# Designs tried in a protein design run: designed miniproteins, single chains, continued (4). Part 89

Each design is a single chain, and the fold is of that chain. pLDDT is the mean over its residues in the fold that is shown.

## One batch from the design tools (miniprotein)

Design m15084
Fold by ESMFold2-Fast:
Structure m15084 (fold): chain A 85 residues (1-85)
Amino acid sequence: NLERVRQLLREIRDKLREAGVDTLAENVDTLLDMLDQLTPQTLLDQVEFLRLSISGQLAVKDPEVYQELIELLDEVERLLEELAS
């Protein structure tokens, strides 16, 4: 489960870099570094903050990449909710 979360966060990071949102990609790298140290609930809070930031940067500028990122974030949240149970 946690390895799948790590894989999805790497994919999100790479898509953010491709979209030119390097600051958010760096924020995802920080989450990846802390993944084993944080509780699933804390990770859910961080993912929600990331979702809001991605919306502000990409929802209007690149709707296609935005939709791809939201689908990946939804899967991360689902897996983290399972881990929090």
Scores: mean pLDDT 85

Design m15085
Fold by ESMFold2-Fast:
Structure m15085 (fold): chain A 99 residues (1-99)
Amino acid sequence: MTPMQRVRRAGRLARDGDYDTAYRIFRDVVLSGDVTGTSMTIDVLHGIGRRAIDDGDIDHAQRIVDIMRQLQPFVPPSQQPRTQQSIDDLTGRINQQQS
């Protein structure tokens, strides 16, 4: 299975609320050191989080942010600023919905 296929599978699991299995797959992709797979992981999680916020599912969005925060220590230095920006964007949007 390619990194892209693994990320897509983990994305489906995260959308379905299987956060633990999704986290393990995303972590394995990030830990592999694959730059493309790591970038896809952050983009997919950001997209799921944004959709959850748009749908008013703040609990789901928060679980996605938690996955991103758990993955962040394993993200290469070159991808850290993008990862932090994605977390900050989702956290800011969640706070706006709760206001």
Scores: mean pLDDT 87

Design m15086
Fold by ESMFold2-Fast:
Structure m15086 (fold): chain A 86 residues (1-86)
Amino acid sequence: MSYTMEDLLEEAERRGREIEASFSEVSEEVRKEAEKLLDKYKELLDTLTPAELFQAIAEFLLANPDAPVGVKVLLDAILREYNKRK
């Protein structure tokens, strides 16, 4: 099944809004949700460079500056866990 970058970012936003998170403490839940998204979107992510994923997340944050802290922390966790796989 083929997913788009917009599908990944939209699902990350939905899941991030459901997570109680703070910048002072990275919860195990945030890391697990990032891993689930990386596994679900593996085929898409395997076609991307780290720079392309970073750019998409940066553009999302510029468009959504008031995104909840849970969304921002989840997007950071996605980048961190993605980079560990490369």
Scores: mean pLDDT 77

Design m15087
Fold by ESMFold2-Fast:
Structure m15087 (fold): chain A 102 residues (1-102)
Amino acid sequence: EEALRAQEEGSLRLVREATRRVVDMIERGAPIEDILKVLDEYRKKAEEQGLPDAVDAIDTLKEVVLEHRDSPREEQIRAVREVSERLLRVIRDQAATRLAAA
């Protein structure tokens, strides 16, 4: 299904871009308020593009950033990267299930 593959590719791209941007911001010592604002912007893009898997993934990334806000920067980056890798696997697994059902 072309539409289902486009949704998978869009979700994976947006989550990767959001993760890269957040990691860069943490490395530069950006305020948490600015990081959350960027995640909210990516969430809005996901909603506008009809990417519910990306919306859910960005919500999870936002929670991880909040939970680790007082942690050392290296731990924040590690947590964000590890969760992002899990979220990308979940998106692929969900997309594969939908393609098999369609």
Scores: mean pLDDT 85

Design m15088
Fold by ESMFold2-Fast:
Structure m15088 (fold): chain A 82 residues (1-82)
Amino acid sequence: SMMEKEDEEWKEMVEFLRTEMPDLAARMTQAMVEAGKSGSAEYLAKKMVELAREAGVPEWVLKAVERLAKRILEAAEEEKKA
């Protein structure tokens, strides 16, 4: 939704991954570290969605990850405009 629901959804997704799928959470953390070294938001966005799909996460988690990936790409575009 258009008002601050994204922070709550992100927290819920992170808690789910840490509790139910800790191996996936670790792989996603590794992808973030790799993206930080390469500076590629596109790599991070794609890798996060791929990892979630491969792990067979529930649909609501996959949608949350896809939304996070879109936010990562949008934030990278905003930085290029600034």
Scores: mean pLDDT 75

Design m15089
Fold by ESMFold2-Fast:
Structure m15089 (fold): chain A 79 residues (1-79)
Amino acid sequence: SAMPAAGEVGEVTLTAEDGRVGRGRGQLVGVGSSGIASVLMQLEAGDIPPGQHRGRVTITSDVTGAVGEGEGVVQVLPA
């Protein structure tokens, strides 16, 4: 699926490369020329520690309700 536009905020689900799953609120910072999304996320549920993680990202836009999915690099913010 195509990712939402850069700057979109919404619910984020991250499935990290090690199989850990996290959910929370986040923002799509951008999508690189390789198609890899850059996301900032504050974790609400799951056990992913703060820091940079790579994995599959699903973002549900607060504005459009559209769901985007793809590969991403996610910066999980401290609580």
Scores: mean pLDDT 78

Design m15090
Fold by ESMFold2-Fast:
Structure m15090 (fold): chain A 88 residues (1-88)
Amino acid sequence: DEKEAILNAFKEIKKELEKNGTISEEQAISILEKHLKDSDPLVKNLILSAVRRIFEKYGDLTEEEFFKLMLEELKYSPNIVKIIEEAK
């Protein structure tokens, strides 16, 4: 279930951010690749590209920054945005 895979990926990222205060690109990508390995390649690539773009511009991110920036990058993908909002 693609929705469940995305939801679980962002919940694990949220847990890591709550535990450590920040997350690196390497950690975020690792979590996403683990959960999205069997997902639609177009959806996986869209999410991974968004993550890489925000880390390229901003570096290591807090919880508030990560979710705000991910929602902005993915704003033209309303189904994915809805799942990420559920993970917050």
Scores: mean pLDDT 85

Design m15091
Fold by ESMFold2-Fast:
Parts: C-alpha cells; sequence; structure tokens
Structure m15091 (fold): chain A 76 residues (1-76)
C-alpha cells in the first residue's frame, strides 16, 4: 500500500476538499497547502503532493459531484 499521509497532510487534504467544493481553483489550493505538507512530511512529499494535485485537477474538470467523489477518495 502507498505510505499513509501525515496528520498535516490529512488536514491539508480536508482543507483542499473544503476549498474545492467552495470553487477555489486547484492551483491556489496547491499553492496554499504545499508549504504545510512539505514542512510536516517525514518523507519526501513531492510524489504525494503531485498525486493529490492530479486528483484535484481531475475533480476540478468534473461536475461538483465528481469533485466531491474524487476528493473523498483522496481523503480516504
Amino acid sequence: APPPLSRAQLEAVREALELSLAGVPIEEITERLEPRALAESPVAPRAEIEAVQRRLLDAQEGSAEERAAALAKIAA
């Protein structure tokens, strides 16, 4: 299984979920959350951030329901 997210990364994912559902663009979400995820991660977080960013980009291109579903998968 992929390594679990740190607590800070899980909190960032929750914030990303809320921001995305509020209609904030993925680029702004990523910019806001990247410094926190990097500071708190014990493992090089680049791949983890990129995975979250790709999932959020997929969500942003879909309907509101698809966005919510994609972000729920990231949060799980």
Scores: mean pLDDT 59

Design m15092
Fold by ESMFold2-Fast:
Structure m15092 (fold): chain A 84 residues (1-84)
Amino acid sequence: ALREALERIVAAATAPGAEVEVEVTEESETHLAARIFARDENARLEARVELRLDGDSVVVTVDVEGELDGERYSHTGTHVLPKP
């Protein structure tokens, strides 16, 4: 399910000791959107993640902004993952 894919992404991106809050804003069998807030002593980041089923693939769009090591950080990416 898309929620399982989101949980894997969050787990893979979370550093030990970081405070992470996940807010699912939209959820269906083919589409999931969430806001992720991550904070530790070196980072304060907000991410918007959208997952969409497309045939045998999951299309993941990520938009991250905030601060990392006292510097402004911004990243936008789109990734295609195989359907589990």
Scores: mean pLDDT 76

Design m15093
Fold by ESMFold2-Fast:
Structure m15093 (fold): chain A 68 residues (1-68)
Amino acid sequence: MQPNSPEELAEAWAEYGKEVAGLKDEELEKLKKLVLENKDSKEAKLIMSKFNIIVNKIKEEDVLKGIE
């Protein structure tokens, strides 16, 4: 299932944001591998791609705030 609306994207952001807030990079990597290897469907690949974009955006904002 792919997000086709702003609401679905916002929901994915909120849900993933909660996970990222508590997860280490190691746990994030395990989750990504789980989706790719054990959920080999097109849906899983689509979700993975969306989460990768979200993660990068969150990291960019954190880096920007952390630099002097």
Scores: mean pLDDT 53

Design m15094
Fold by ESMFold2-Fast:
Structure m15094 (fold): chain A 73 residues (1-73)
Amino acid sequence: SREEMIAILEEALAEAQAARDGEAAGALGNVLKSVRDGASREEVARWLASAIAQTTDPAARALLERTRERLGL
């Protein structure tokens, strides 16, 4: 559900912020905003895949990939 996606993204964003991972926090914040703005599951999958592809830090990429898996995308 949209509510489950928001909860998973909020948890991932909190983890990124606690780790001081600006790259992951920025990407997750953008995806979370898009979900809150009514983005479809397909749009979220596309945007998250793009964020992962553009992520340069391995730790940030790993967090985004784990988040994608938790979302079932």
Scores: mean pLDDT 85

Design m15095
Fold by ESMFold2-Fast:
Structure m15095 (fold): chain A 99 residues (1-99)
Amino acid sequence: NLGVALVYNNLGIVYLNKGDYDKAIANYQKALSIYEALGDKLGVAEVYNNLAIVYGKKGDKDKATEYYEKAKSIYEKYGMLNSPVIMKNFYDTEKAINS
């Protein structure tokens, strides 16, 4: 089931890069539901980070900030910000939503 969640998250990224934000959100929500059902905190945080990016690109600053803070809370609570990849991607998102 983790593989299915990863496929949906990756489809969301593909649609985000194509500028199809509504399809990106739909695929991220499918990934989120699976990661939540599995208790995969890293997967949940990664999807929240991606939702922050897509809402930021849509100009929905309130939702972008909401999802950014949800991802941040999980990363901090579970000590995940010690990963260079996660830390870089997360802070790149922070810069994007604050511009």
Scores: mean pLDDT 82

Design m15096
Fold by ESMFold2-Fast:
Structure m15096 (fold): chain A 65 residues (1-65)
Amino acid sequence: MKEELAEKLKELYEKDDFESLKELVDELGPAARPILEELSQDKDPAVAFAAQLALKYLEESEETL
């Protein structure tokens, strides 16, 4: 799961597909926060940056958490 999410986040970030990234975060919901926090500390900068952006989108979903 974590590896699949990291790969997906990196792919969308590299393609500048931020709309799909936001949709993915909306689908995962607030339960994904712990895994996104781990990925934000990843040794791969692209994964870390993508996870940081995903966390921002998750925080924007204040209506759910």
Scores: mean pLDDT 77

Design m15097
Fold by ESMFold2-Fast:
Structure m15097 (fold): chain A 95 residues (1-95)
Amino acid sequence: MSEKLEATIKELEEDVKIYERALELAKQRGASPVVIEALETMLEGARKALELAKAGADPSTVTAHYVGAVLRAVGIAVQDPEAAEEFNRLLLEAK
C-alpha cells in the first residue's frame, strides 16, 4: 500500500507541474477563456487528487477525483475545435 501510494503521489506531483506550466503558457500566449478554464479544471483536479493521496485516501477515490477532473476539462475544451487543438498543444509543450 505505502509504495503504491508513494508512486501515485510522485505521478500526481509531476502532473501538477505539467498543468501549472501549461496554464502559464496559455496565459502568456493569450489563449481563449475556454482553454484557460479547461487547464484550470485539470490543475485543480490534479491538486485535489494529490491532497487526497497525501492524506492517505483510498487509491480508487484519488483516481476517481482525478479522472473526473480530466473528463470535465476535456468536455470544456471540445466545445470549440480550435480550443481543443490549443489545449492539446499546450499540454504537449508543457511536459
Scores: mean pLDDT 82

Design m15098
Fold by ESMFold2-Fast:
Order: C-alpha cells, then sequence, then structure tokens
Structure m15098 (fold): chain A 106 residues (1-106)
C-alpha cells in the first residue's frame, strides 16, 4: 500500500504547474489530506474513499468523475490521483475541491 501511495504522490506532484500558485497549493493540500487520511487504511478502503469522493465532486464533469471511480475500483491509485489532479487544475474553485477531499479523507 505505501508503494501505491508513493507512486500516487509522484503523479500528483508531476501535475503541478509552477505557474498557478493557487492550484499548485490546492494540489499540495489535497495530497497532505489524502496521505493523513489513508494512514492505516487498506488499498480497498482507500479505493472506496476515492469512489465516495467522485460522488461528492458534483461541479466536476461526470466523464472525469466516472474515470476517477473506474480507476479507484480497478485499484489503480496512480490513475485515480492523475484524474484528481486534472480535476483540481481545471476547477474554477480549488478551495471547494480541497474541502470535498477533507470531507472524505479528513
Amino acid sequence: SYRKIARSVAVLLSAMTGEDLTKDEALLRALEIIIQGTQGLSDAEIAARFVALADKLTDVPESIRARLRRAAEAGNLGAAFAYLAFAILNSPDPELFVARIAEVFG
């Protein structure tokens, strides 16, 4: 499980723009919340949290939420983090996005 989290961290960090500090800060806070919230959880419990998160992201297009759900259900945490990073970077409200992540993983 820790190797999957480490790979997911690398994917999320590689998504940082270096140009939009608000979005990059939101990605870092999302990462911190998810790392803290997944301590002691199994891979299946982590996947269930990502599925629950996809359902709460009502401002994210259903096509992206469906991809996030499918990646999580397949146990592909790297893909789940990639879709999450894409959704945050394309969000009009990164702070609301971080709040939704905190509701699921905090």
Scores: mean pLDDT 76

Design m15099
Fold by ESMFold2-Fast:
Structure m15099 (fold): chain A 65 residues (1-65)
Amino acid sequence: MLSDEELKKIAEEGIKLAEERGHPSLADRIREAYERKDGAAVVVLKMIAQGTPSEDVLAKAKELR
């Protein structure tokens, strides 16, 4: 399980990336996932913000279970 400190860092990086790429709705989704302490959702949404291929996103989501 990710610590709150690690989760916050990942969320902040994902939010910044989503905002820089012009995806404010994605940034809001990352904030909501962090607020509910859903580490898997935060990591997956950050990968989407990075433009990671959907297959790699699915593989990571399975790993975080």
Scores: mean pLDDT 76

Design m15100
Fold by ESMFold2-Fast:
Structure m15100 (fold): chain A 77 residues (1-77)
Amino acid sequence: SLKERAREALEEAERIRAEAEALPLPEDVRQRVLDLAEGARLAAEAALASEDEKVAQRYVELAERLIREARRLIEEA
């Protein structure tokens, strides 16, 4: 369900934030990852708050995209 995907995105965004703070990343990479994690958290929360299924889907897709980009940056660091 969209709500389950949104909750999973929220949990993953928090995990990414914690990893970025704990890992010895270059400062520019850390800041970018933290910004992406915050964007994903906000998008996932917007999806959970939305009563419109199409709007919720777009926010879930945005959150998942931001999470993938954050993970890529951590893996390439």
Scores: mean pLDDT 89

Design m15101
Fold by ESMFold2-Fast:
Structure m15101 (fold): chain A 70 residues (1-70)
Amino acid sequence: SLEEKLEQLKELLLKGEYKEAGIVLKEIMDELGLDESQKREIENIVIRGITTNDPEKTAEEVVEFLKKFI
């Protein structure tokens, strides 16, 4: 389910497993029908999180963004 994928994404982001997180994120974005600008916005949230080295905040911001479309 979408909720299970969101939980998986959150756990992967918290662990800093960005490659696996990117795979799950793509599946969620495709299921939600996000357009290219929305996909770029969430990718920028992830990039900012990586550069600030704050996995907890990154996970929360990514999940909060995606929940706006559920």
Scores: mean pLDDT 84

Design m15102
Fold by ESMFold2-Fast:
Structure m15102 (fold): chain A 79 residues (1-79)
Amino acid sequence: SIVDETVAAFKALYEGLEAKTDAQKVQLVAEAIAAYKARKENDPSVKADEEDIKAAREIVANSKDDEDLFKLLRDYLEK
């Protein structure tokens, strides 16, 4: 599914980060949401907007650990 592909791509990028700061987590989550929208719209030019960044901040703030972060992103995309 597009959700599974998006979460898998996010995990690969996330695991590649040497320093996992909240700012980097928010950026990657927002980019994952934008990538999901791009796949759904079949438009690779779609970029993260203010709504995506806000959602990413809420996901990161509510995550307790990396597994919870991945779950909250998946749950958000499945809405």
Scores: mean pLDDT 82

Design m15103
Fold by ESMFold2-Fast:
Structure m15103 (fold): chain A 108 residues (1-108)
Amino acid sequence: MTIEELLKKAEEARKNGDYATAVKLYDLLSVILSGVDPERAAELSKRAEDLLIQAKDYATLGDGYYNRAQRATGQQQTDLLRKSSDYYQQAGDYDKAKQMQQLADKAE
């Protein structure tokens, strides 16, 4: 599968209201391009985040911030875990929200 084929599928999914597929493809493209075209990678990552906010898919936003927190340390890790908790709470996933808050408290 070429980058252009993946981008075309992402745009088609977005236009058809299939935000889950569009987000997955934009995120994949962002990862692939991160080492060769960081500016384009950042733009595609932002498109994925904007779509999740538009779709009110707070659970996927929570997952994203949690994954970033696992690669961070100190205050950055705590801040990312708190954002993850807030998004899980907005998603109605109170168990995950509490788990993220406990991880944030442990990182302090």
Scores: mean pLDDT 80

Design m15104
Fold by ESMFold2-Fast:
Structure m15104 (fold): chain A 86 residues (1-86)
Amino acid sequence: SALEERAEELEERREKLKEEAKKLSQSSDPKDQQEAEALKRSVKMLDRMIELLRKAAELKKSSDIKDQQEAIMLEQHVDFGLHILE
């Protein structure tokens, strides 16, 4: 589904940020270490957004209108969260 594909795209973004954070964490420069910590926080936020998208994808399989509405709200929450990360 489109939501599952979107979650996979965010997983790829998360892995790239993890790799960058790891590289920066190996630096002796305090500025690089501070940037690594910021990237680690972004990774945790992406993990949450991925979980919400996967939950939304599951809810969209339901014929219940309440589940479909919850899925839309979760998608909006992810959109807002990603906007904050940018």
Scores: mean pLDDT 86

Design m15105
Fold by ESMFold2-Fast:
Structure m15105 (fold): chain A 61 residues (1-61)
Amino acid sequence: MEELLEAVDTLREASRAIAEGKPLTPEQRERVQRAADLVEALMEKYPVEKVKELIEKGKNL
């Protein structure tokens, strides 16, 4: 959970910079890539559960 929160914060900060039209530094791009990789790896621990949730939401929309 700690690592997931850190990754989410990193991605959120990068998204804010992009929205404000600020360029990402090479260091920020590397951190974003590592955060994305970490989030993807963590999501793989619960792929079936998350997929089911998205399917159910899709049926209601």
Scores: mean pLDDT 66

Design m15106
Fold by ESMFold2-Fast:
Structure m15106 (fold): chain A 92 residues (1-92)
Amino acid sequence: SEGWGLYGLGVGLLHNGDYKKAAEAFEKAVKLFEEAGVENPDTYYYLGKAYLALGDNEKAREYFLKAVEIYEKYSPNSGLLKEAKRMIESLE
């Protein structure tokens, strides 16, 4: 789907250090996932990482918190849940 394609694009851009374009791709993926009734916590986690790399600590924290909410609901044993919680603690 277009949402999953944009998620994959965002991951690739993040790994290439193109943090602004990665955030834009992930935000578009979020909108498409919401329209489709899909909750993908990984998208919010990587959005948090992209904004952290851009120096936007407030947005980074917001997206990590959103990732935590969805992980705790659907995937409470996820390693990315633990990492998202660590990222939130590091921003205090």
Scores: mean pLDDT 87

Design m15107
Fold by ESMFold2-Fast:
Structure m15107 (fold): chain A 73 residues (1-73)
Amino acid sequence: SMKKAQAYINSARFNIEMAREHLESDPEMAEKYLELAEESLKLAEKEGADPAEVEKLREEIKELRAELEKVKA
């Protein structure tokens, strides 16, 4: 369902923003938000989300995970 796909995309975007906001102040919370974003993207893909949009959001998660590892070091 395209409506479900869009809802999961919106959920992933929200969780990416929350991860970014907490990255320096609460790395453990940032990790949880990135996990939720990844789960939402998998569900969005299953529901027929645009592969290009899913890939862009996965790239953002990858970049935030790299920054999170630097903060945890």
Scores: mean pLDDT 88

Design m15108
Fold by ESMFold2-Fast:
Structure m15108 (fold): chain A 68 residues (1-68)
Amino acid sequence: AAAEYLEKAIAALEAGDYVAALKYLGEGRKAAENDPEVVEYLDKADEAFTDPKAAKEYLEKALAAAKK
């Protein structure tokens, strides 16, 4: 569940659709609420959202953690 939302968030960010990217990041965070490693990377992605490259890097780390 969380991994699916995070993949959609990364795809939306790459497409320049920041509204969709933030929506999917929020859904992914809710789905991963009990996984502190995923939440930490998602919080860093949200903080870095003014820099899409940095935000994408943290989203990819969150996705990797969510797939474990």
Scores: mean pLDDT 81

Design m15109
Fold by ESMFold2-Fast:
Structure m15109 (fold): chain A 100 residues (1-100)
Amino acid sequence: MIGVDTPAAVRARPGEKVTLEVTFTGDKEAKKLVVYQVLEDGRLRKVAEAENVKPGQKVTLEVTVLPGTRALLVYAGDKAPEDGSTEAEGAVGGTRVELV
């Protein structure tokens, strides 16, 4: 099973850098964890990644929140979509973004 624990929501201003703490809850090592922003038009923008993440490892990722960001989605391994994709399938975790 592949999973992550993320905050339910983060509050940010456009252009602000937020720290996202992700705990990997998978039972096998992930070659990559990749974080995407979901923009207002549904496009996914790659914003952070971590490599060789072990079960139970906590990863701290810095994300610059873009204007119109609705959520941060976390993907594991080779299941990460291409940058600019509109397909959000296969995310293992997510955090809602509340723009202030």
Scores: mean pLDDT 77

Design m15110
Fold by ESMFold2-Fast:
Structure m15110 (fold): chain A 92 residues (1-92)
Amino acid sequence: SKKLAEEVAEKLREHYKGKPVLVLIAKDIKEAYALASKYSKDYLTVVLAYGGKDVKPGEVHVIVSKDGKSLVDDSFSSTEEALKAVDEAYRS
C-alpha cells in the first residue's frame, strides 16, 4: 500500500531526525534493492516498497541495509510492525 508506505516513512523520518538514517520510498522491490545498494555505505538505509507483483495489497515491503548488509527484508501489514522491525535493526 502506497498510503501505508508513506505513513511509515513519515514516522521513521520524524523518529530518526538528525540521525544518519535515510528513508526512501520505492514503487517495487526491484527499485528498493537498487536504492538500498546505492546508499547503504553512507547511511542506514530504509527503503519502503509499496507496489509491484511481489508486494501484496495492503502491505509494505521493508528493506533495511547498512554497509551492503541486509538487516531487514520482509513485508508488513501495519505501521507499528514495520516501525518495530526498523528500530530493532537500528539498535543491532
Scores: mean pLDDT 87

Design m15111
Fold by ESMFold2-Fast:
Structure m15111 (fold): chain A 90 residues (1-90)
Amino acid sequence: SMEEKFLEELKKVKEEVLADESLSPVEKLEAFKKKTEELMKKYKVDKEIYEKVKYYLDTLIEKAKEFKMSDEATKEALESFLELVEELLS
């Protein structure tokens, strides 16, 4: 399905941003958000889901700026995000 393709591409983006040692946790989340928004447009994700996903990522980035987030915490945050997106697409 289109939803399965979207989730597989998101998993790839997660792996790519987490593997980029040149990026801080905040920069990883910002790069992930940009690529996620591009994928949501590509796969024609519902506007309601798009807005919820964008709000979640914006909130996560703001929290990461407020609290020094470790690489492990960043990985866990993106894993939790993917679980949320999978639930929203169900």
Scores: mean pLDDT 86

Design m15112
Fold by ESMFold2-Fast:
Structure m15112 (fold): chain A 81 residues (1-81)
Amino acid sequence: SLPELSRALEPIAKFLKKNNINDPRLLGSASLITHGIAHGDKELIDAGVKPFKEAVEEILKKYPSKEVEEALKRVLEIIEK
């Protein structure tokens, strides 16, 4: 659901803001995921998930964060169901 997705994305959004990380791919892919969930469009979700996951994983390699790791897992769980 959108409320669950929004809550799962919050730790990632807060982490990016706190560390002054501005990645247009994260903003664009999060938008695709949100619209895909809202419309039940799996193709939109899949198009957003790959760039979102890759960008978050790249950030985690440079700036390890357990909260962001768990947030990414929650996002993927919401999308896979």
Scores: mean pLDDT 81

Design m15113
Fold by ESMFold2-Fast:
Structure m15113 (fold): chain A 64 residues (1-64)
Amino acid sequence: DDYLKAVKEQLKIIAKMYRLLGKEEKAEEFEKALDDEEKGLEMINWWMENHTADETNELYEKLK
């Protein structure tokens, strides 16, 4: 399922962003949501609501 694959990839990316910020426990929380689609989507939405697009893009660029 391409949709579930996209959700899992987004959770992994956000977990890596939290590791860059030194927030290991938050990174682990997002990684644990990989097997829970509903919780995973809720956590992705929480990230988007609590971080600006510019902040997210800056962190994403650091992952390259």
Scores: mean pLDDT 76

Design m15114
Fold by ESMFold2-Fast:
Structure m15114 (fold): chain A 65 residues (1-65)
Amino acid sequence: MIMPVKVTLDDGTVVDGLALPEGDDLVIYTVVDGKGKIARLPGAAEEVERTGEVTIKTSQLKDTK
């Protein structure tokens, strides 16, 4: 299941993203500074399903090559 999510970065920037739950893990796809980014968050799937929001450190974002 893919769902929309509000992503808050550690500098307070808010961007729109998509979340794909994988068991207890969550894979986030977003666009930051015009580039596609991905982050994997262990243990976040249930919380994001309930709230639609997630906080990510910019260091957790990787380029979608």
Scores: mean pLDDT 75

Design m15115
Fold by ESMFold2-Fast:
Structure m15115 (fold): chain A 78 residues (1-78)
Amino acid sequence: MRAQIEADIDEAMRLLSQSVDDLALQTTPAPDLAEQLREAREKYFQAVAAGNEKEAQKYFEEAQKLLEEINKKKKELE
């Protein structure tokens, strides 16, 4: 549902902000994934604002997959 998607993206945005700051202090083992996640979240919010449910769902799923990849990399570095 749209409300659930918005909550998930907000959480992803918070986690990405922390992850990007941490990675930027060293080397960025997944810089492309972080960039893609930021882009997907931005496009998701634009689609939601425009009422384009198909695009919003597409970008939500993309952001979810990218977040999982970033989380996996964080655990490997931890």
Scores: mean pLDDT 67

Design m15116
Fold by ESMFold2-Fast:
Structure m15116 (fold): chain A 61 residues (1-61)
Amino acid sequence: EEIEKIKRDYELAKKAIDKNIEALKSQPPSPYRKAQLKRLERMKKAVDEGYKLILENIKKE
């Protein structure tokens, strides 16, 4: 079923975002770093919300 693929894609996306956040945190403070960290935090939240919405849609359909 699609659920296994969705879960795998979700886990991979979160792992990739966390790795990028760690890489940015290792860089010196800059406006670029601040903007990218904020963007990655929003992407992580969007991935979490997207996963919830997909599960809700599967439950409805």
Scores: mean pLDDT 78

Design m15117
Fold by ESMFold2-Fast:
Parts: structure tokens; C-alpha cells; sequence
Structure m15117 (fold): chain A 75 residues (1-75)
């Protein structure tokens, strides 16, 4: 399913993308973080695994990463 594929992508790339977002965009809004997470995910998945995730998978993975970044920023 798209959810299972999104969870696999987040497991493999989530920490790397979260660290980049926290470093480069410490004051970004939810919408800005989501857009940057989507850009980084698409780039890294394509570069490292040679495939393009479905739009739904990319959206779910980007939402999961964005939520995790925001939680770290509030703490």
C-alpha cells in the first residue's frame, strides 16, 4: 500500500531529511517544511533507489517527516 511504502521510505531516509530541515529551516512554517520535505524526499529516493514514489506515497511520507520535525522544534 501507499502507506506501507511511505513508512519504509521514512524509516530509511527520515532522520537524514529531518536533520537537514532542522538545520536549514529552523523557523519554517508547516507548509514550508512540507514543501521542503517533499522536495528532499523525491530527490533522495530517486538518487539512492532509482525509482519515483507515487504522489500519494510522497505526500504521506512528507507529512510524517514534517510532523516529526515540528515535534522536535516544540520540545
Amino acid sequence: SAVEKAEEIVKELGEEIEEELLKEYPNASFAELFEKAEELLLKKVKEKYGFEPSELTLTIASLLITARVLKKKIA
Scores: mean pLDDT 83

Design m15118
Fold by ESMFold2-Fast:
Structure m15118 (fold): chain A 72 residues (1-72)
Amino acid sequence: SMKDELIARLRKAYDELLSLIDDPETKAQLQQQLDLVVERIRRLSDEEARALTDRLLRMIAGMKADVERLRA
């Protein structure tokens, strides 16, 4: 389904972000946030789920860029 594809895309983005983070507590928090986001996506309309996913993917991409820039 479209929602399953959106969830898979979010899980991949979170995995990439988590690979840049060394703190186990921060990793656990992000994993918990992902689970809550997945539950929310399943409750939303397809249009709302896509909009939320696009927003979160942009946010995660920005966070990854900021972490990589800070480490350089």
Scores: mean pLDDT 85

